# Designed miniproteins, single chains, continued (2): the designs that were tried, part 40

Each design is a single chain, and the fold is of that chain. pLDDT is the mean over its residues in the fold that is shown.

## One batch from the design tools (miniprotein)

Design m5369
Fold by ESMFold2-Fast:
Structure m5369 (fold): chain A 113 residues (1-113)
Amino acid sequence: SVMEEALQLLKQAKEAVKQGNYDLAIQLVQQATDLVIQAIKDGASDEDILKAVDQFHEIAQEAFKKGAIEVLETVLEGLERIAEATKDNPEIYLYVEIVIGMTRIMIGVLKLI
């Protein structure tokens, strides 16, 4: 399924961040974002959307540990697109906005150091 492919790319993106391959991580996050948006349009379950958002959050946490601001900015762009695609589902939208807020704080902290 499109969502299963997206989730696999997000797991690969997290491993790329851990290995310091930020260019690969950025590419994988962008590809996974397009697939998540397509899956949402195709009627993906709330459970699957939440799994994808959780993977974006895990990538953000790994990028923060590495000081990889450009990976965090790519995650933020992806989450903002997911928020727009889920604005008709208030519970999912709220959770996406919380993860967006955490990602923005991570970027802000790294820019101060």
Scores: mean pLDDT 93

Design m5370
Fold by ESMFold2-Fast:
Structure m5370 (fold): chain A 68 residues (1-68)
Amino acid sequence: MPDAAAGAATLAGLMRQEAARLGAEGIEVSRKAGEAAADAWRKQDAEYGDYLRAAVERTVAELEAEAR
């Protein structure tokens, strides 16, 4: 990925769309998918993988707070 921030923003957007589509179950599905993507990237680019992992955790926390 040429831009770590752009990649993280795209992933966060996809996670939010999936959560909106599936409700509470969507948040869990999005978290697992995001974590898997971050782990896969960590094996190729450790810095980018760690950055995505942090973005996933932040996005999940935001979604859980919004869901109440």
Scores: mean pLDDT 76

Design m5371
Fold by ESMFold2-Fast:
Structure m5371 (fold): chain A 66 residues (1-66)
Amino acid sequence: SRAEQLREKLARADLKALAERFGIDDEAFKAVYVLLLEDKSIAEISAVSGVPKSRISALRRELLAL
């Protein structure tokens, strides 16, 4: 599933480098991380984290391409 793929990619990713590259602060990134693992919609992740939908979409796409 997408959630399983995201968990595997996130476990292997340099999370600090990803947060910095996408311009997401540590507090917001923790929310994004948890909600991505729960396979929440981009709209819900954006609403909870305050991160723009386009940035979350780009992050998720890049993680799945790793």
Scores: mean pLDDT 79

Design m5372
Fold by ESMFold2-Fast:
Structure m5372 (fold): chain A 59 residues (1-59)
Amino acid sequence: GVEEVKEKVLKMKEIVDKLLKQAGLGTVEVKINDDGTATVTYTTIFGELVVTVDLKKLS
C-alpha cells in the first residue's frame, strides 16, 4: 500500500543522499505530504530540482 511505498521512498532517499554526499555532488531531501504525495528536493552542484511524486500511483 501507500505506507509501504513511503518506507521504500525514505530508504531510497537515505541511500541516494549518502551516495551524493560521498561523491560530493549534493544532497536529497524528501517530504511526505498529508495528501499522499512526496516532495523530493535535489540540491546538487548542477542546481536544485524539486519533484512531486504521487505515492498512490507507485503502490
Scores: mean pLDDT 75

Design m5373
Fold by ESMFold2-Fast:
Structure m5373 (fold): chain A 99 residues (1-99)
Amino acid sequence: VSDVAILAAQKIVKAIKNNDENTIQEFVNILGDDLELSEEEKSELLSLLKEAKVVPEEKLLEIFSVFFDKYLQAGSVEERKKVLKELLSELKEAIEEAS
């Protein structure tokens, strides 16, 4: 995992754990603009990120470090959309396991 991916993961995980809604919303907006996400898809992502607060910090760092590493190396918008779908799946599973 690259240093850039680790730093990005640390930033979003800290925002999730501290209920930093501004940083979470910024992340959703950046992905939404890059991937041309619908308002419904942005709303689902925002909801999942807020719910992910229940997941242990170590597990969130693992999930987001892998996400950013794959996302930053992806050569197309289509590949980045697939990486986002993997993130959504992993977050849903981690939230259910933590509940």
Scores: mean pLDDT 85

Design m5374
Fold by ESMFold2-Fast:
Structure m5374 (fold): chain A 90 residues (1-90)
Amino acid sequence: KAAESLREISELLREMAERSEDEITEGVLLIESGVYQLIADLVAQGKLSQADAEEALKKDSVRYKEFAEREENPELKEAYEKLSELLEKA
């Protein structure tokens, strides 16, 4: 279940990147998509526990919220806010 949710987040980030009009926002979303796909694979392989993954995602949610508060690129700011929300719900 946790691995599936992480894959869904990765896919959604990829779709957001494809719809982005900003090259920097596209790049960030593609990198984050790859990171969450890797975390999903590690959870599925039993190399990372569901609890450890969930804790890391909650910490990342807070971090992206802080990035959004300091970001001056409006599209990247919105992307960080969306990332924070997605990770909080996972």
Scores: mean pLDDT 83

Design m5375
Fold by ESMFold2-Fast:
Structure m5375 (fold): chain A 64 residues (1-64)
Amino acid sequence: EEPVVLEVPPDLSSGLDAAALLQRGAEAFSGPQAEAAQKALEEGDLDTMRAKAEELAAYAAAQL
């Protein structure tokens, strides 16, 4: 467990950064946000991963 808030990189073009954010979100949240993050990771589509990472980042910011 990491006692840190989700920090999003300014550019999610890197699939590694997007995947890392989605993985952290899936661990930190539950319900539809976690499910969407896991589904994006499973799809492996960079556009989907980036879009879902951005959605998760916005959700995480609201949960601060």
Scores: mean pLDDT 66

Design m5376
Fold by ESMFold2-Fast:
Structure m5376 (fold): chain A 88 residues (1-88)
Amino acid sequence: NAMEEKIKKVKEEYEKAKKDYDALTQQFNDFSARAQKEIAEAEEKAKTDPGWAGLARGYRDGLAFHQKQLDEAKARYEKLKNEYEKLK
């Protein structure tokens, strides 16, 4: 009974982590596409107005932040997947 409850809980956490990782992957892809375009446009404009360089930096920082969130979600998903596979 205790082992069955543990397997059930790990499976539920694994399935949730997979859904969270998939959702973050979609969010990253959507943000990344927009950010790359905005960075390119801001860098071009920064040639005549240095203030635009700050906007490009902001988008790059945003990409790094979202990449970190995605990497953390992937690590959690892989850890829970391995734990579930060991219990099965």
Scores: mean pLDDT 86

Design m5377
Fold by ESMFold2-Fast:
Structure m5377 (fold): chain A 86 residues (1-86)
Amino acid sequence: SLEETIKYLERKIKEIQASTDPEEAAKLVMEGISKALRDEGLSHESILKLIGLQLRLIGLVLDGEMTVEKAIEIAEEVLKIVKSDL
């Protein structure tokens, strides 16, 4: 359910905030996006937005520009998108 996905994402954001490793932070964001994409309550518009954020995350990692702060920003945007479908 969207409510369970939101609680999961809120937990992941707290884990990212406690992280000091950009690679770990990126992995936590990817886990959050993957969980959200599997929620049957998610709209097609939200699915496309989440795919866009996933591609941005991959690009940041490949370019060596990934930071914990950027991971938090992406995770907060994921949470905002999922909450919009409630």
Scores: mean pLDDT 89

Design m5378
Fold by ESMFold2-Fast:
Structure m5378 (fold): chain A 74 residues (1-74)
Amino acid sequence: MTFDELREQINSIKDEELRQKLLEQLEEAERRVREALDEAARAGSDELARRARELALEEQRSIEKQIQEAKKQV
């Protein structure tokens, strides 16, 4: 699932406080991934680019899990 798809899922959450918290976590994750991708591009390193993509998938899975747990609490 992409960050844009995760943002749409978070925006569907009716609890305003929980929605805001998850959006802040999503924005922080997107910032970290962007920084890693920019570093890889600057270095011209396929290895760093691969690790940045792995970081993106890990962050996406973490946020998806938090959304699923939030939905179970309702």
Scores: mean pLDDT 81

Design m5379
Fold by ESMFold2-Fast:
Structure m5379 (fold): chain A 79 residues (1-79)
Amino acid sequence: MEEEIEKLLEELKPQLSEEQLEAARKAFREAKRMFEAGVRAEHAVTQAGLTLHAAGLSDALVAQLSTRLLEILERARRE
């Protein structure tokens, strides 16, 4: 999970400003903490998406990142 989130952030570095990258890092950390505390993955991802929108990311990029983050959290849950 942490390595997958870090790789996602590295992929974003050339596309985002330093402020947007820090907002994305914060959003992903908060989503991970919420998920580990027992919050639903969908709710944690929704909160991350709101943080990304507030940081000025496009709707398309927020949707793409929310989908990838949800996949990361769902894989970490394991069946």
Scores: mean pLDDT 80

Design m5380
Fold by ESMFold2-Fast:
Structure m5380 (fold): chain A 61 residues (1-61)
Amino acid sequence: ASPVQAEADGVVLAAEFNPVKQKRQIALDVDGVVKVYEAPANAQLLVTEGQKVKAGQVLAV
């Protein structure tokens, strides 16, 4: 699968598997706006809650 990348600098609020959607989800706080990224169930999460990320950083592969 294509890597999931952050669109902007932010802080990870959550990085977990969603069993209802059968997808990995990453919630990113970007200047007070929460962005949710989805990745396939078989993707590896590369970030954890509380981690600071930069625009273009890979969040899941």
Scores: mean pLDDT 81

Design m5381
Fold by ESMFold2-Fast:
Structure m5381 (fold): chain A 61 residues (1-61)
Amino acid sequence: KKSSMVVVVERHIASLPRERQIPALETMIDELRRIPEDDPFHEEYKQAIEWAEEQLEKLKE
């Protein structure tokens, strides 16, 4: 099951024009990776990163 964070991220990316989806995913991954490990939502952000990386692979292929 997708976390609420993954759902929000997925909706945001889906709202963008196709040509902006790849750069938006790359920016989002970079930003989320800067979240401290002691953040209470670290696991939710990790799931969002994993989803975004998988989505990037699909868009590049």
Scores: mean pLDDT 75

Design m5382
Fold by ESMFold2-Fast:
Structure m5382 (fold): chain A 61 residues (1-61)
Amino acid sequence: MEDIRATAERIVQSLLSQGYSKEEALEIIEKAARTVSAAHPEQKAHLDRLVEVTREILEEL
């Protein structure tokens, strides 16, 4: 739970500091999560929550 939020915050900050927009950052994270969940279906629920938390963080910025 807390690890997911901390991970999402760090990824978002990293991408935004590199000059990506909020929309681009979300797109990158969604693609990565989809790729990993396709290879590891057991992680899908965890990755879906990571994407959702990322979306919430981006809305607050």
Scores: mean pLDDT 79

Design m5383
Fold by ESMFold2-Fast:
Structure m5383 (fold): chain A 77 residues (1-77)
Amino acid sequence: SRISDLFKQIQAIFSQGRTPENLKAIQELLEEVIRLLDDKIAEEAQSNPAEAARYQRMREIVKELLRDVEAELAELG
């Protein structure tokens, strides 16, 4: 899955250290994950509401992580 591959990339970057450059890269990858989740939610909304709800929960978690990364970037300058 593209989403799974993106999460693996995010994890790998986090393991390399929380530098401003790494956090910016993570921010961009998290934004791509949100876009892909929005597409999956739209795709599943009519035919599979339970799957759409699962992607919605994942989206909320990713949005929280994105806010945390953005806050950390702001503090680092």
Scores: mean pLDDT 88

Design m5384
Fold by ESMFold2-Fast:
Parts: C-alpha cells; structure tokens; sequence
Structure m5384 (fold): chain A 69 residues (1-69)
C-alpha cells in the first residue's frame, strides 16, 4: 500500500503518466478490494490533473484501507 503511493508519486514527477497508470493497476490487483482500487484510481486521476494535494489525500486513504483489510 505505502509502496504504491511512493511509486505513483515517483512516476508522476518523472512525467511518465503511463508508469503511474501501471502502478495503479498493479495496486488494484494487490489490494483485492474494489474500494481500495477506487481510491488508488482517484489518486491517479488527480495526479494526472496536477492536483497533488488531492492525489496525496486519496492515495493515503487507499493505503489505510488496504492495511485494515
């Protein structure tokens, strides 16, 4: 979960939207939860829009849900 947030942030800073999308997809598979995947997808969308504050919020929320599962 935490590794996903770090990979997504790294990919977005490098300007590789493709790598960020791949990280979100892999995180969705690892979480095994539609709710955790939805939060990861929201983090990706906000990252691509340049809204890093919202992206961080949803990324952390998804990571917390994955830890509780």
Amino acid sequence: AEEFAKEAEKASKEGHAWRTADAVYEAGLKFGSEEAFDYALKALIFTLMGDYESAAYWGKKGAEIAKEA
Scores: mean pLDDT 62

Design m5385
Fold by ESMFold2-Fast:
Structure m5385 (fold): chain A 81 residues (1-81)
Amino acid sequence: RMPSPEEWRAMLDELLARVTDPATRAALEELRAAGLAYLSDPEPSQEQEDRVLALYLRTLALLSPELRAEWEALLNRLQRE
């Protein structure tokens, strides 16, 4: 299930509240903005999808194991219903 723009915003705001590192915060902010644009677009392009995926993978590489677990927990909640 795809998250709504509202769910995506809430999820990334939750992660941003736990991150103090400027580089990781910048990556999360960029991912948040790109994901919101993608999910709010009635006809999202493959370019938008590829951008969100690339930013997601980059952000995962920057997150600590604890924050990655938090991200997975948030994604699992979105996939439940």
Scores: mean pLDDT 76

Design m5386
Fold by ESMFold2-Fast:
Structure m5386 (fold): chain A 133 residues (1-133)
Amino acid sequence: DLVDFLNLPEMRVLFLLALEGPLSAREIAERLKLSVSTVNRNLRILEELGLVERDRRRNTYSLSDGGIQLLINIFDNVGGGSGVISTEQLRELLLIFGEGLGLSEEWVDEVVARLDANGDGVISAAELRAALS
């Protein structure tokens, strides 16, 4: 089930880092309402998979190129592998993600509108990659 997959703690960490940039384990724990020990375990797994990067000086984590590629692949699969996703499909994915973070429907609509700047109802994988990097 896509909803169950996207609500895995590891996936919620990736989505949070994609939206809010570099965050410490404590900041991630506060936002996701998880223990710091759970977040540290998830971050270790994600770092080993090459999906997140750690800034040792600031002790913060950010989405890696591999993590960006994973998110783009999820969006592309929802769009049928065409390299294009509809605003409706993106909205559905962001709502699933946003429920796990307590984010509003209004926030999701603003993100979708920003990514679909030309108003054609379609977003390319390249546009998503640029927005996440």
Scores: mean pLDDT 76

Design m5387
Fold by ESMFold2-Fast:
Structure m5387 (fold): chain A 110 residues (1-110)
Amino acid sequence: SLVERIRRLAEELLELARELGMEILKHSEDILKGIGTTLRLIGLGLEVVLAAERLARGVRPEEARRRLVAAARDLIAVAQDVLATSDNPAVRALAQRLIALAQELLALLA
């Protein structure tokens, strides 16, 4: 049950990170900065999914848990930076959803 919830939240977090990155690119005035933020969001989302899968399979579970927590916290930090710099309502809504979902994942790992 807990393992299934962690896997589900990790997959949802990757999808939100991808959606946020694509929305940033659509509305970015600085395309190179937009690309950089998008790649970081997707990369962190993938790291969350990979760490969650390792944790679920019992592969170095303490290391997997630490990596999952670190990647989720980094996603929150990137989304908070997006909120500080974007006035676009679609970008802001996705960033807020990403923060909320990452916080939910972190609560399960506490």
Scores: mean pLDDT 89

Design m5388
Fold by ESMFold2-Fast:
Structure m5388 (fold): chain A 95 residues (1-95)
Amino acid sequence: MELVERAREHLEQAEKALEAGDIDKAYSHILEARRAVLEARQRGELTDAEADELFSKIYELEAKIAEKQGNTDAAEYYKRLSEIYRKRAEEKRAA
């Protein structure tokens, strides 16, 4: 769906911006991805499993931003969230 594709495009752009060292641009794309995921979920375009999978990726990228900023506590927190959402998505996809 268009919103889900938009979310994935923003996640890809966020990853490219992080590789280029543009943290502000990466964070902007993460915010747009999050908005697209929430809107798609409200429209019933995403299952709970699909939404959790996308949130797992969002938190993975936020952890990478925190690492680049030297914020080790935030990086560890977001890594844990990413893993929790990944496991939840796997469990829900199996159902």
Scores: mean pLDDT 84

Design m5389
Fold by ESMFold2-Fast:
Order: sequence, then structure tokens, then C-alpha cells
Structure m5389 (fold): chain A 87 residues (1-87)
Amino acid sequence: SYRDKVIDFIKSLFPELPEEEIEKLLDEELEEFNLTYEEIYLLMMVEDPEKVEELLKRLGGSLTVEELKERMEWARANREKALELKK
């Protein structure tokens, strides 16, 4: 599933974090920004702005590329802060 792929990816970057903490952080971010695990996975893997725009059209979102970037940047910053507290 996309959830498993996202969790596995984060575990590969932060092997010191328990899976339960990763799941909690992801669930909190998804709820706050109303994103799916599939959308998070695709956004984490796509660094090209043109590809991000194509994905947004495919996912049927009403978000602009700039609004999505802002949400993702906020989510990353919040996650990094939580991760630092667990090191």
C-alpha cells in the first residue's frame, strides 16, 4: 500500500524512530492538510515542479502548486522538529 511505502521510506531515512512514532506523525499531517498517503508518497518522490503540477491534475485536487508546496514544507518542518526531539 502507499501507506507502507511512505512508512518504509521514512524508516530508511530515520531508522532510529519507532514505527508507531512515524505513523502518528504521518496521521497528524494527513489530517491537518487533508492529504492521502498516495498523495504524500508521490509528492515525496517528485522533485520536478512540472511533474508535481501533472500529479495535482491527476489526483483531482483543487490546490495550486504553491499551496501544495507550502503545506508540504510546513509538514516537513513539523516532522523534522518532532524527529529532533527523539534523537
Scores: mean pLDDT 59

Design m5390
Fold by ESMFold2-Fast:
Structure m5390 (fold): chain A 68 residues (1-68)
Amino acid sequence: MEPETVEVEVEGADGVRALADGAQASGRKLHIRLVVPESDQERLDALRAAGEEAAARYPQITFEVEVR
């Protein structure tokens, strides 16, 4: 089965972890695109780190961060 792509806005790492836990519980392959304003570098770095940790923990989940 191909991974489902979803775009989500989360304020911090806790939101990323909650999404990863939910996807793992559902058994779905999921690609999560996090949209972040270009001016918010701290949020961007935190979401990238959380996404990489979640992807390493749950192999069915991949993350990308898109700056707009």
Scores: mean pLDDT 71

Design m5391
Fold by ESMFold2-Fast:
Structure m5391 (fold): chain A 70 residues (1-70)
Amino acid sequence: SAAAEAAIERGRAAVAALSEEQRALRREIGETLRRIGDALDEALKYAQANREKLSEEEISKIIAEGIEKA
């Protein structure tokens, strides 16, 4: 019947939408991790370049602030 065919079509669309939602979440997680990685790398490079002028505590703060800004 047309009603049964419509129900099957809706089911397939719902499954496809769930898969797409999962892909979107994976992309968002990947983007966030990339931003954190980039911020950490930048903070570490800055800390290393200025390590003779910075205390261990100051270096830790710079790294933490870099991650937070991501």
Scores: mean pLDDT 76

Design m5392
Fold by ESMFold2-Fast:
Structure m5392 (fold): chain A 89 residues (1-89)
Amino acid sequence: MSPETARAEAEIALAAAPEWLKRAEELKEVSSKEDQEKLDKIIEEIKAAVARIEAALAAGDADGAFEAVLDFAVSVVSLAVLISVQKEE
């Protein structure tokens, strides 16, 4: 991946992060105790990935930004799966 592509992906992830965090917090209100704990962990992981993306971009570290984007993507997939599984069940 080129540094410019890594930076663009990082910027897209940062733009998407607030919406995903909002969805996770809203889902917590209607979730079981066990799922609230899972959501808290996913929220923490997303926030940590966002902080790493911001730090890497500020440092001009394209490789570090890309690694943080992958961590962000994994956490978002985990959240999307949990939303799908817990929806109306």
Scores: mean pLDDT 81

Design m5393
Fold by ESMFold2-Fast:
Structure m5393 (fold): chain A 119 residues (1-119)
Amino acid sequence: SEVEKQRQFLEEAIRLIGESSVQLVKEVAQQFPKKAAQVSQIVYKHTGKLVLELHAHKASNVFLTLEEIIKKIEASYAEIIAELNKILDTAQFEKVQELVKRQLKVLKQQLAAVYKSLT
């Protein structure tokens, strides 16, 4: 049913956001081990808040479109970038910003692929 497809899409979006955040933290830890703890706190704070919001939508059977989920992810990642800019020097920030943008691009591509497979 359409309801089951929407529920499955939201469940997959939650999973992919979680996997993306873990991968981002691992990549930052590899390049900047001394900043890994601070970066992980910021990343998991914002992605965790988004995941809780999406779980609440799933529980209330409020289904979001691909565009709406992407907008929420982009907003969350923009907040991550803004907070990272406050704790990193210019060179560190440029590298981490590149990693964040790369992970966001991959996440958007994965979400579009899942959405297409369910529609």
Scores: mean pLDDT 87

Design m5394
Fold by ESMFold2-Fast:
Order: C-alpha cells, then structure tokens, then sequence
Structure m5394 (fold): chain A 68 residues (1-68)
C-alpha cells in the first residue's frame, strides 16, 4: 500500500546517502498513509530518529518495518 511504498522510498534515499529532506517527506507520508499499526509505528520511529540526526537508527527502523 502507499505507506509501505513511501517507507521503501525512504529506505532507498537513506541507504544511497541522498536528500535528508526527501527522506523525511517519505517517512511522513508513510506515517500518514500506513493502515497497518506496525508499519506506522516503524515509520514514526524512523522519522523521529532521522529528525534527531540518528540516520543509522532511522535505517534500522525502516528495515524492521519492511521485515528486511
């Protein structure tokens, strides 16, 4: 669904060392569109970690939400 797609885009951006702003937008989209509570919680945790400057924890959270 849209939440999972946004979370996958966020992971791609973060692992490529791309735009932090673009990754934050995709994580926010994942929070707003995820219907699954676990996926939404993973997206919210990753968003908070990335806003705090903890990119490693953000990536870990996204991978966990996607079951990678």
Amino acid sequence: GPGEEALRRALEILEAGGSREEALRELQKAVDTAKDGGLRAAAWGALQALEAGDERSAIRGVRGGLKL
Scores: mean pLDDT 87

Design m5395
Fold by ESMFold2-Fast:
Structure m5395 (fold): chain A 64 residues (1-64)
Amino acid sequence: MEIEEVVEEARRRVAALEAALGVKLPQSDIEEAVRTAAELARQGKPKEALDAAVRIAYAAAERA
């Protein structure tokens, strides 16, 4: 999976989490989740990248 594909999937999972929880995350939290996913994907860890994006988004939602 290319880095760009992981980033797109991370964005989709964050949006799905927002919809499921009925919250809208700050753009800064979405950007942090996506940026972290891109970094892990560059390290050859696409699964960890997607898990990290969801974890960051969930933590942000818990604070909202």
Scores: mean pLDDT 82

Design m5396
Fold by ESMFold2-Fast:
Structure m5396 (fold): chain A 67 residues (1-67)
Amino acid sequence: MPVTSVDDLRPGAVIQRLSDGTRLHVLTAGRLGDRILLVAYSETERRVVGLELAEEELGEFELVQPG
């Protein structure tokens, strides 16, 4: 199901980017002003990554597993 809000980005959630199939294991997420700061483990990069997303960009991710 598509990611619809920052509340879907709970610790332990797994999300997948629709454009390239990249899977991210959510470690933490929160709002920073008008942006969403996401810290996740990337399976593709095999490392922890930090992402800043607009709320509109959340729909580019599917929730594979809830946190």
Scores: mean pLDDT 81

Design m5397
Fold by ESMFold2-Fast:
Structure m5397 (fold): chain A 65 residues (1-65)
Amino acid sequence: SREELERLTLEIAEELEREEVLRLLQGTGKPPSRDEFLERVSERLYERTGERLSKEELEALIKKS
């Protein structure tokens, strides 16, 4: 469902943010740009559901969390 897709998007965003924080704490890596972050969220969402949300909708959902 659409609501489930939105929930998964937020879970994926949190998951990716946690992974990036861990990399920064280990002194390895550069923070991704906003566009790179959204691309990673979109890609993982597609792998799990076969669907993608627009960049605008991804931004709106992630900002809400």
Scores: mean pLDDT 76

Design m5398
Fold by ESMFold2-Fast:
Structure m5398 (fold): chain A 101 residues (1-101)
Amino acid sequence: GRAEAEEHLKKAREYAEKVENKEVKEELLELVEELEELLRDDSLPDREKAARAIGVILRAIGLEYDILNDESLSEEDKKYALEAARHIIAAGLALLDEVYG
């Protein structure tokens, strides 16, 4: 639910801040901020919140693929970026559970 989504977003932000690559960090933090906005916006219909959360989940999955295949990233950056992306996905799924579960 909401509390689970909030905890995952907190973890995602902590891991994203440890990423040294500025472009990857910025993309991860943008996804975190989009889900935080969805959690705070009580004016959006449940269907719209769900659609936007699914969009963030799909973008995070795509970013995981890009991170894994980016030979320019250090192994430490990959580790933190993948942890951040996984927590973003988990937060999005927890938000969907709150809306439809």
Scores: mean pLDDT 88

Design m5399
Fold by ESMFold2-Fast:
Structure m5399 (fold): chain A 80 residues (1-80)
Amino acid sequence: SAAEAALKEALAAVEAAKSGEEALDALAEILARTTDLPAQVGLGAALVAAAVGIALGDDEAAIRLAKKALREALENPFTF
């Protein structure tokens, strides 16, 4: 599905990210061009998770929490 494709692309981009800011930028870019509502919700949750990690000064947490949100979105759309 388009939602699954967008979430998988976002997960790959976050996994490749070397900082929380890089992960946040990738998530924001993918979200901006995503029109599928379930994918927008999952991407939004991941973006908030990354932003929280950055705000706490923990790049590893930003990447880890964003990945967790994206995996949860892929496995169960009702956990958004």
Scores: mean pLDDT 81

Design m5400
Fold by ESMFold2-Fast:
Structure m5400 (fold): chain A 90 residues (1-90)
Amino acid sequence: LGEAFRAEAERAAPAIEAALAAGDLARAVELGAEAARRALLRAGVPEELAEALKEALVAAGRAELAGDEAARAAALAEAQALFREAREAL
């Protein structure tokens, strides 16, 4: 799993850096969540689980950008549960 995350992070890094340089935090969050989804798929996690984790990470990032701590906490709890499930699937 670690090698898959490293490979997808390296591949996504230029686009994430460009989004951050442009001040587009929402785009940076989306790109990071997509890189995590691809890393999980490369590691052998089922597509449905990888997609659900991406959606939870995007929701958490968007809630943080909006200052909604309750929504952020809920989305992070969901992402944590999904990530644990993904690790158990490997």
Scores: mean pLDDT 81

Design m5401
Fold by ESMFold2-Fast:
Structure m5401 (fold): chain A 84 residues (1-84)
Amino acid sequence: SISDQQRAVDDMLRDIRQSQNVDQAIDAIDRHIGRLSGTTRTVVQSIRDAMRRSSPSVQQRILDRLRQSRDLGQAVRGVQDAMR
């Protein structure tokens, strides 16, 4: 359901805020991504792929933006900003 996906996103972002490094943030995504479907899952997968493919300095900027994000829309904009 939509509410189940929203809870999964909220849980994921909470765990990312508690992560100490990029590897822990990717682990947080991996713990919750199986609860997602459709466009939401595709968006979260793209964030994960961006983190994995980026240089260490860009990875840190992505992590910092994700830690500041309260919802998925803010997370997407933060990742895009960090990669520019």
Scores: mean pLDDT 88

Design m5402
Fold by ESMFold2-Fast:
Parts: sequence; structure tokens; C-alpha cells
Structure m5402 (fold): chain A 95 residues (1-95)
Amino acid sequence: SMEEMRKFLDDYLAFLAPVRQFYKRIFEAYELYKKGDYDKAEKLALDVIKNPRSMGEIPGAYFILSLIYYEKGDLEKAEELFKRGKRLYEMLLSS
């Protein structure tokens, strides 16, 4: 669900909050998403996946993309992206 996707993103962002200066692209992508600028948010999230600066950025990019695809009505793609982000976030928490 959209609510579950938002909850995981919020938990992930709270996890990064103490070191957010190293994760500026993720916080910027989420602000763009909240403003309804889905095209810019998607472009930034895709750049994070293509050119990651740390493994900690990647789950956030997938969570933001899942929310964008949900808003666009592509529920299957949204679910795939969410599951990928969730798996990567779980790996991050266990390391």
C-alpha cells in the first residue's frame, strides 16, 4: 500500500537523519516528491541508483521511485521497486 511505502521511507529517512549531509540527494528527491514534482524526483532517484555515493542511498531511491510509480498508477512497478528498496534497507540495518 501507499501508506506502507511512506512508512518505510519515513523510517529510512529517520535512520539517516543524524548524517543527512551525506544523503542530500535522497532528502532533495523526497522534497521534490512531496511538492508533486515527480519528474525531477524520479530523475534524481534514478541518478542515485546509477551513480551511488554510498550503499545507504540506494534504498531511499527505490522507496521514492515506488511512491512516484504508485502516484502514476503503475501499481505493479511500484510494488517491485518497494520490495527492492525494502530488501536493501533490511540488509543495511543488519550490517
Scores: mean pLDDT 85

Design m5403
Fold by ESMFold2-Fast:
Structure m5403 (fold): chain A 84 residues (1-84)
Amino acid sequence: GAAERAEKGAETAEIGAKLLKEGRAKGDSLEGINLEIAGALQAIGGVTEAYLTKKKYPESKEAQEGYKKALEAAEAAGLKIKPV
């Protein structure tokens, strides 16, 4: 359902945000760069899943909230993703 997909998108974005922050803390090392790339891709994936859920279920408050949480997680990690 919409709630489960929105929650999954938010969780995926939060995991990506954590990896991105960990990678930044490692600096310009290969490990740090790999974590930043993995974290950014995971966060973008989570936002995308939440966005697609909101688009498919436009009247779902849970889908809207999940997308908002996914965006907030990505923004907290420093990713410049514009709301749509």
Scores: mean pLDDT 79

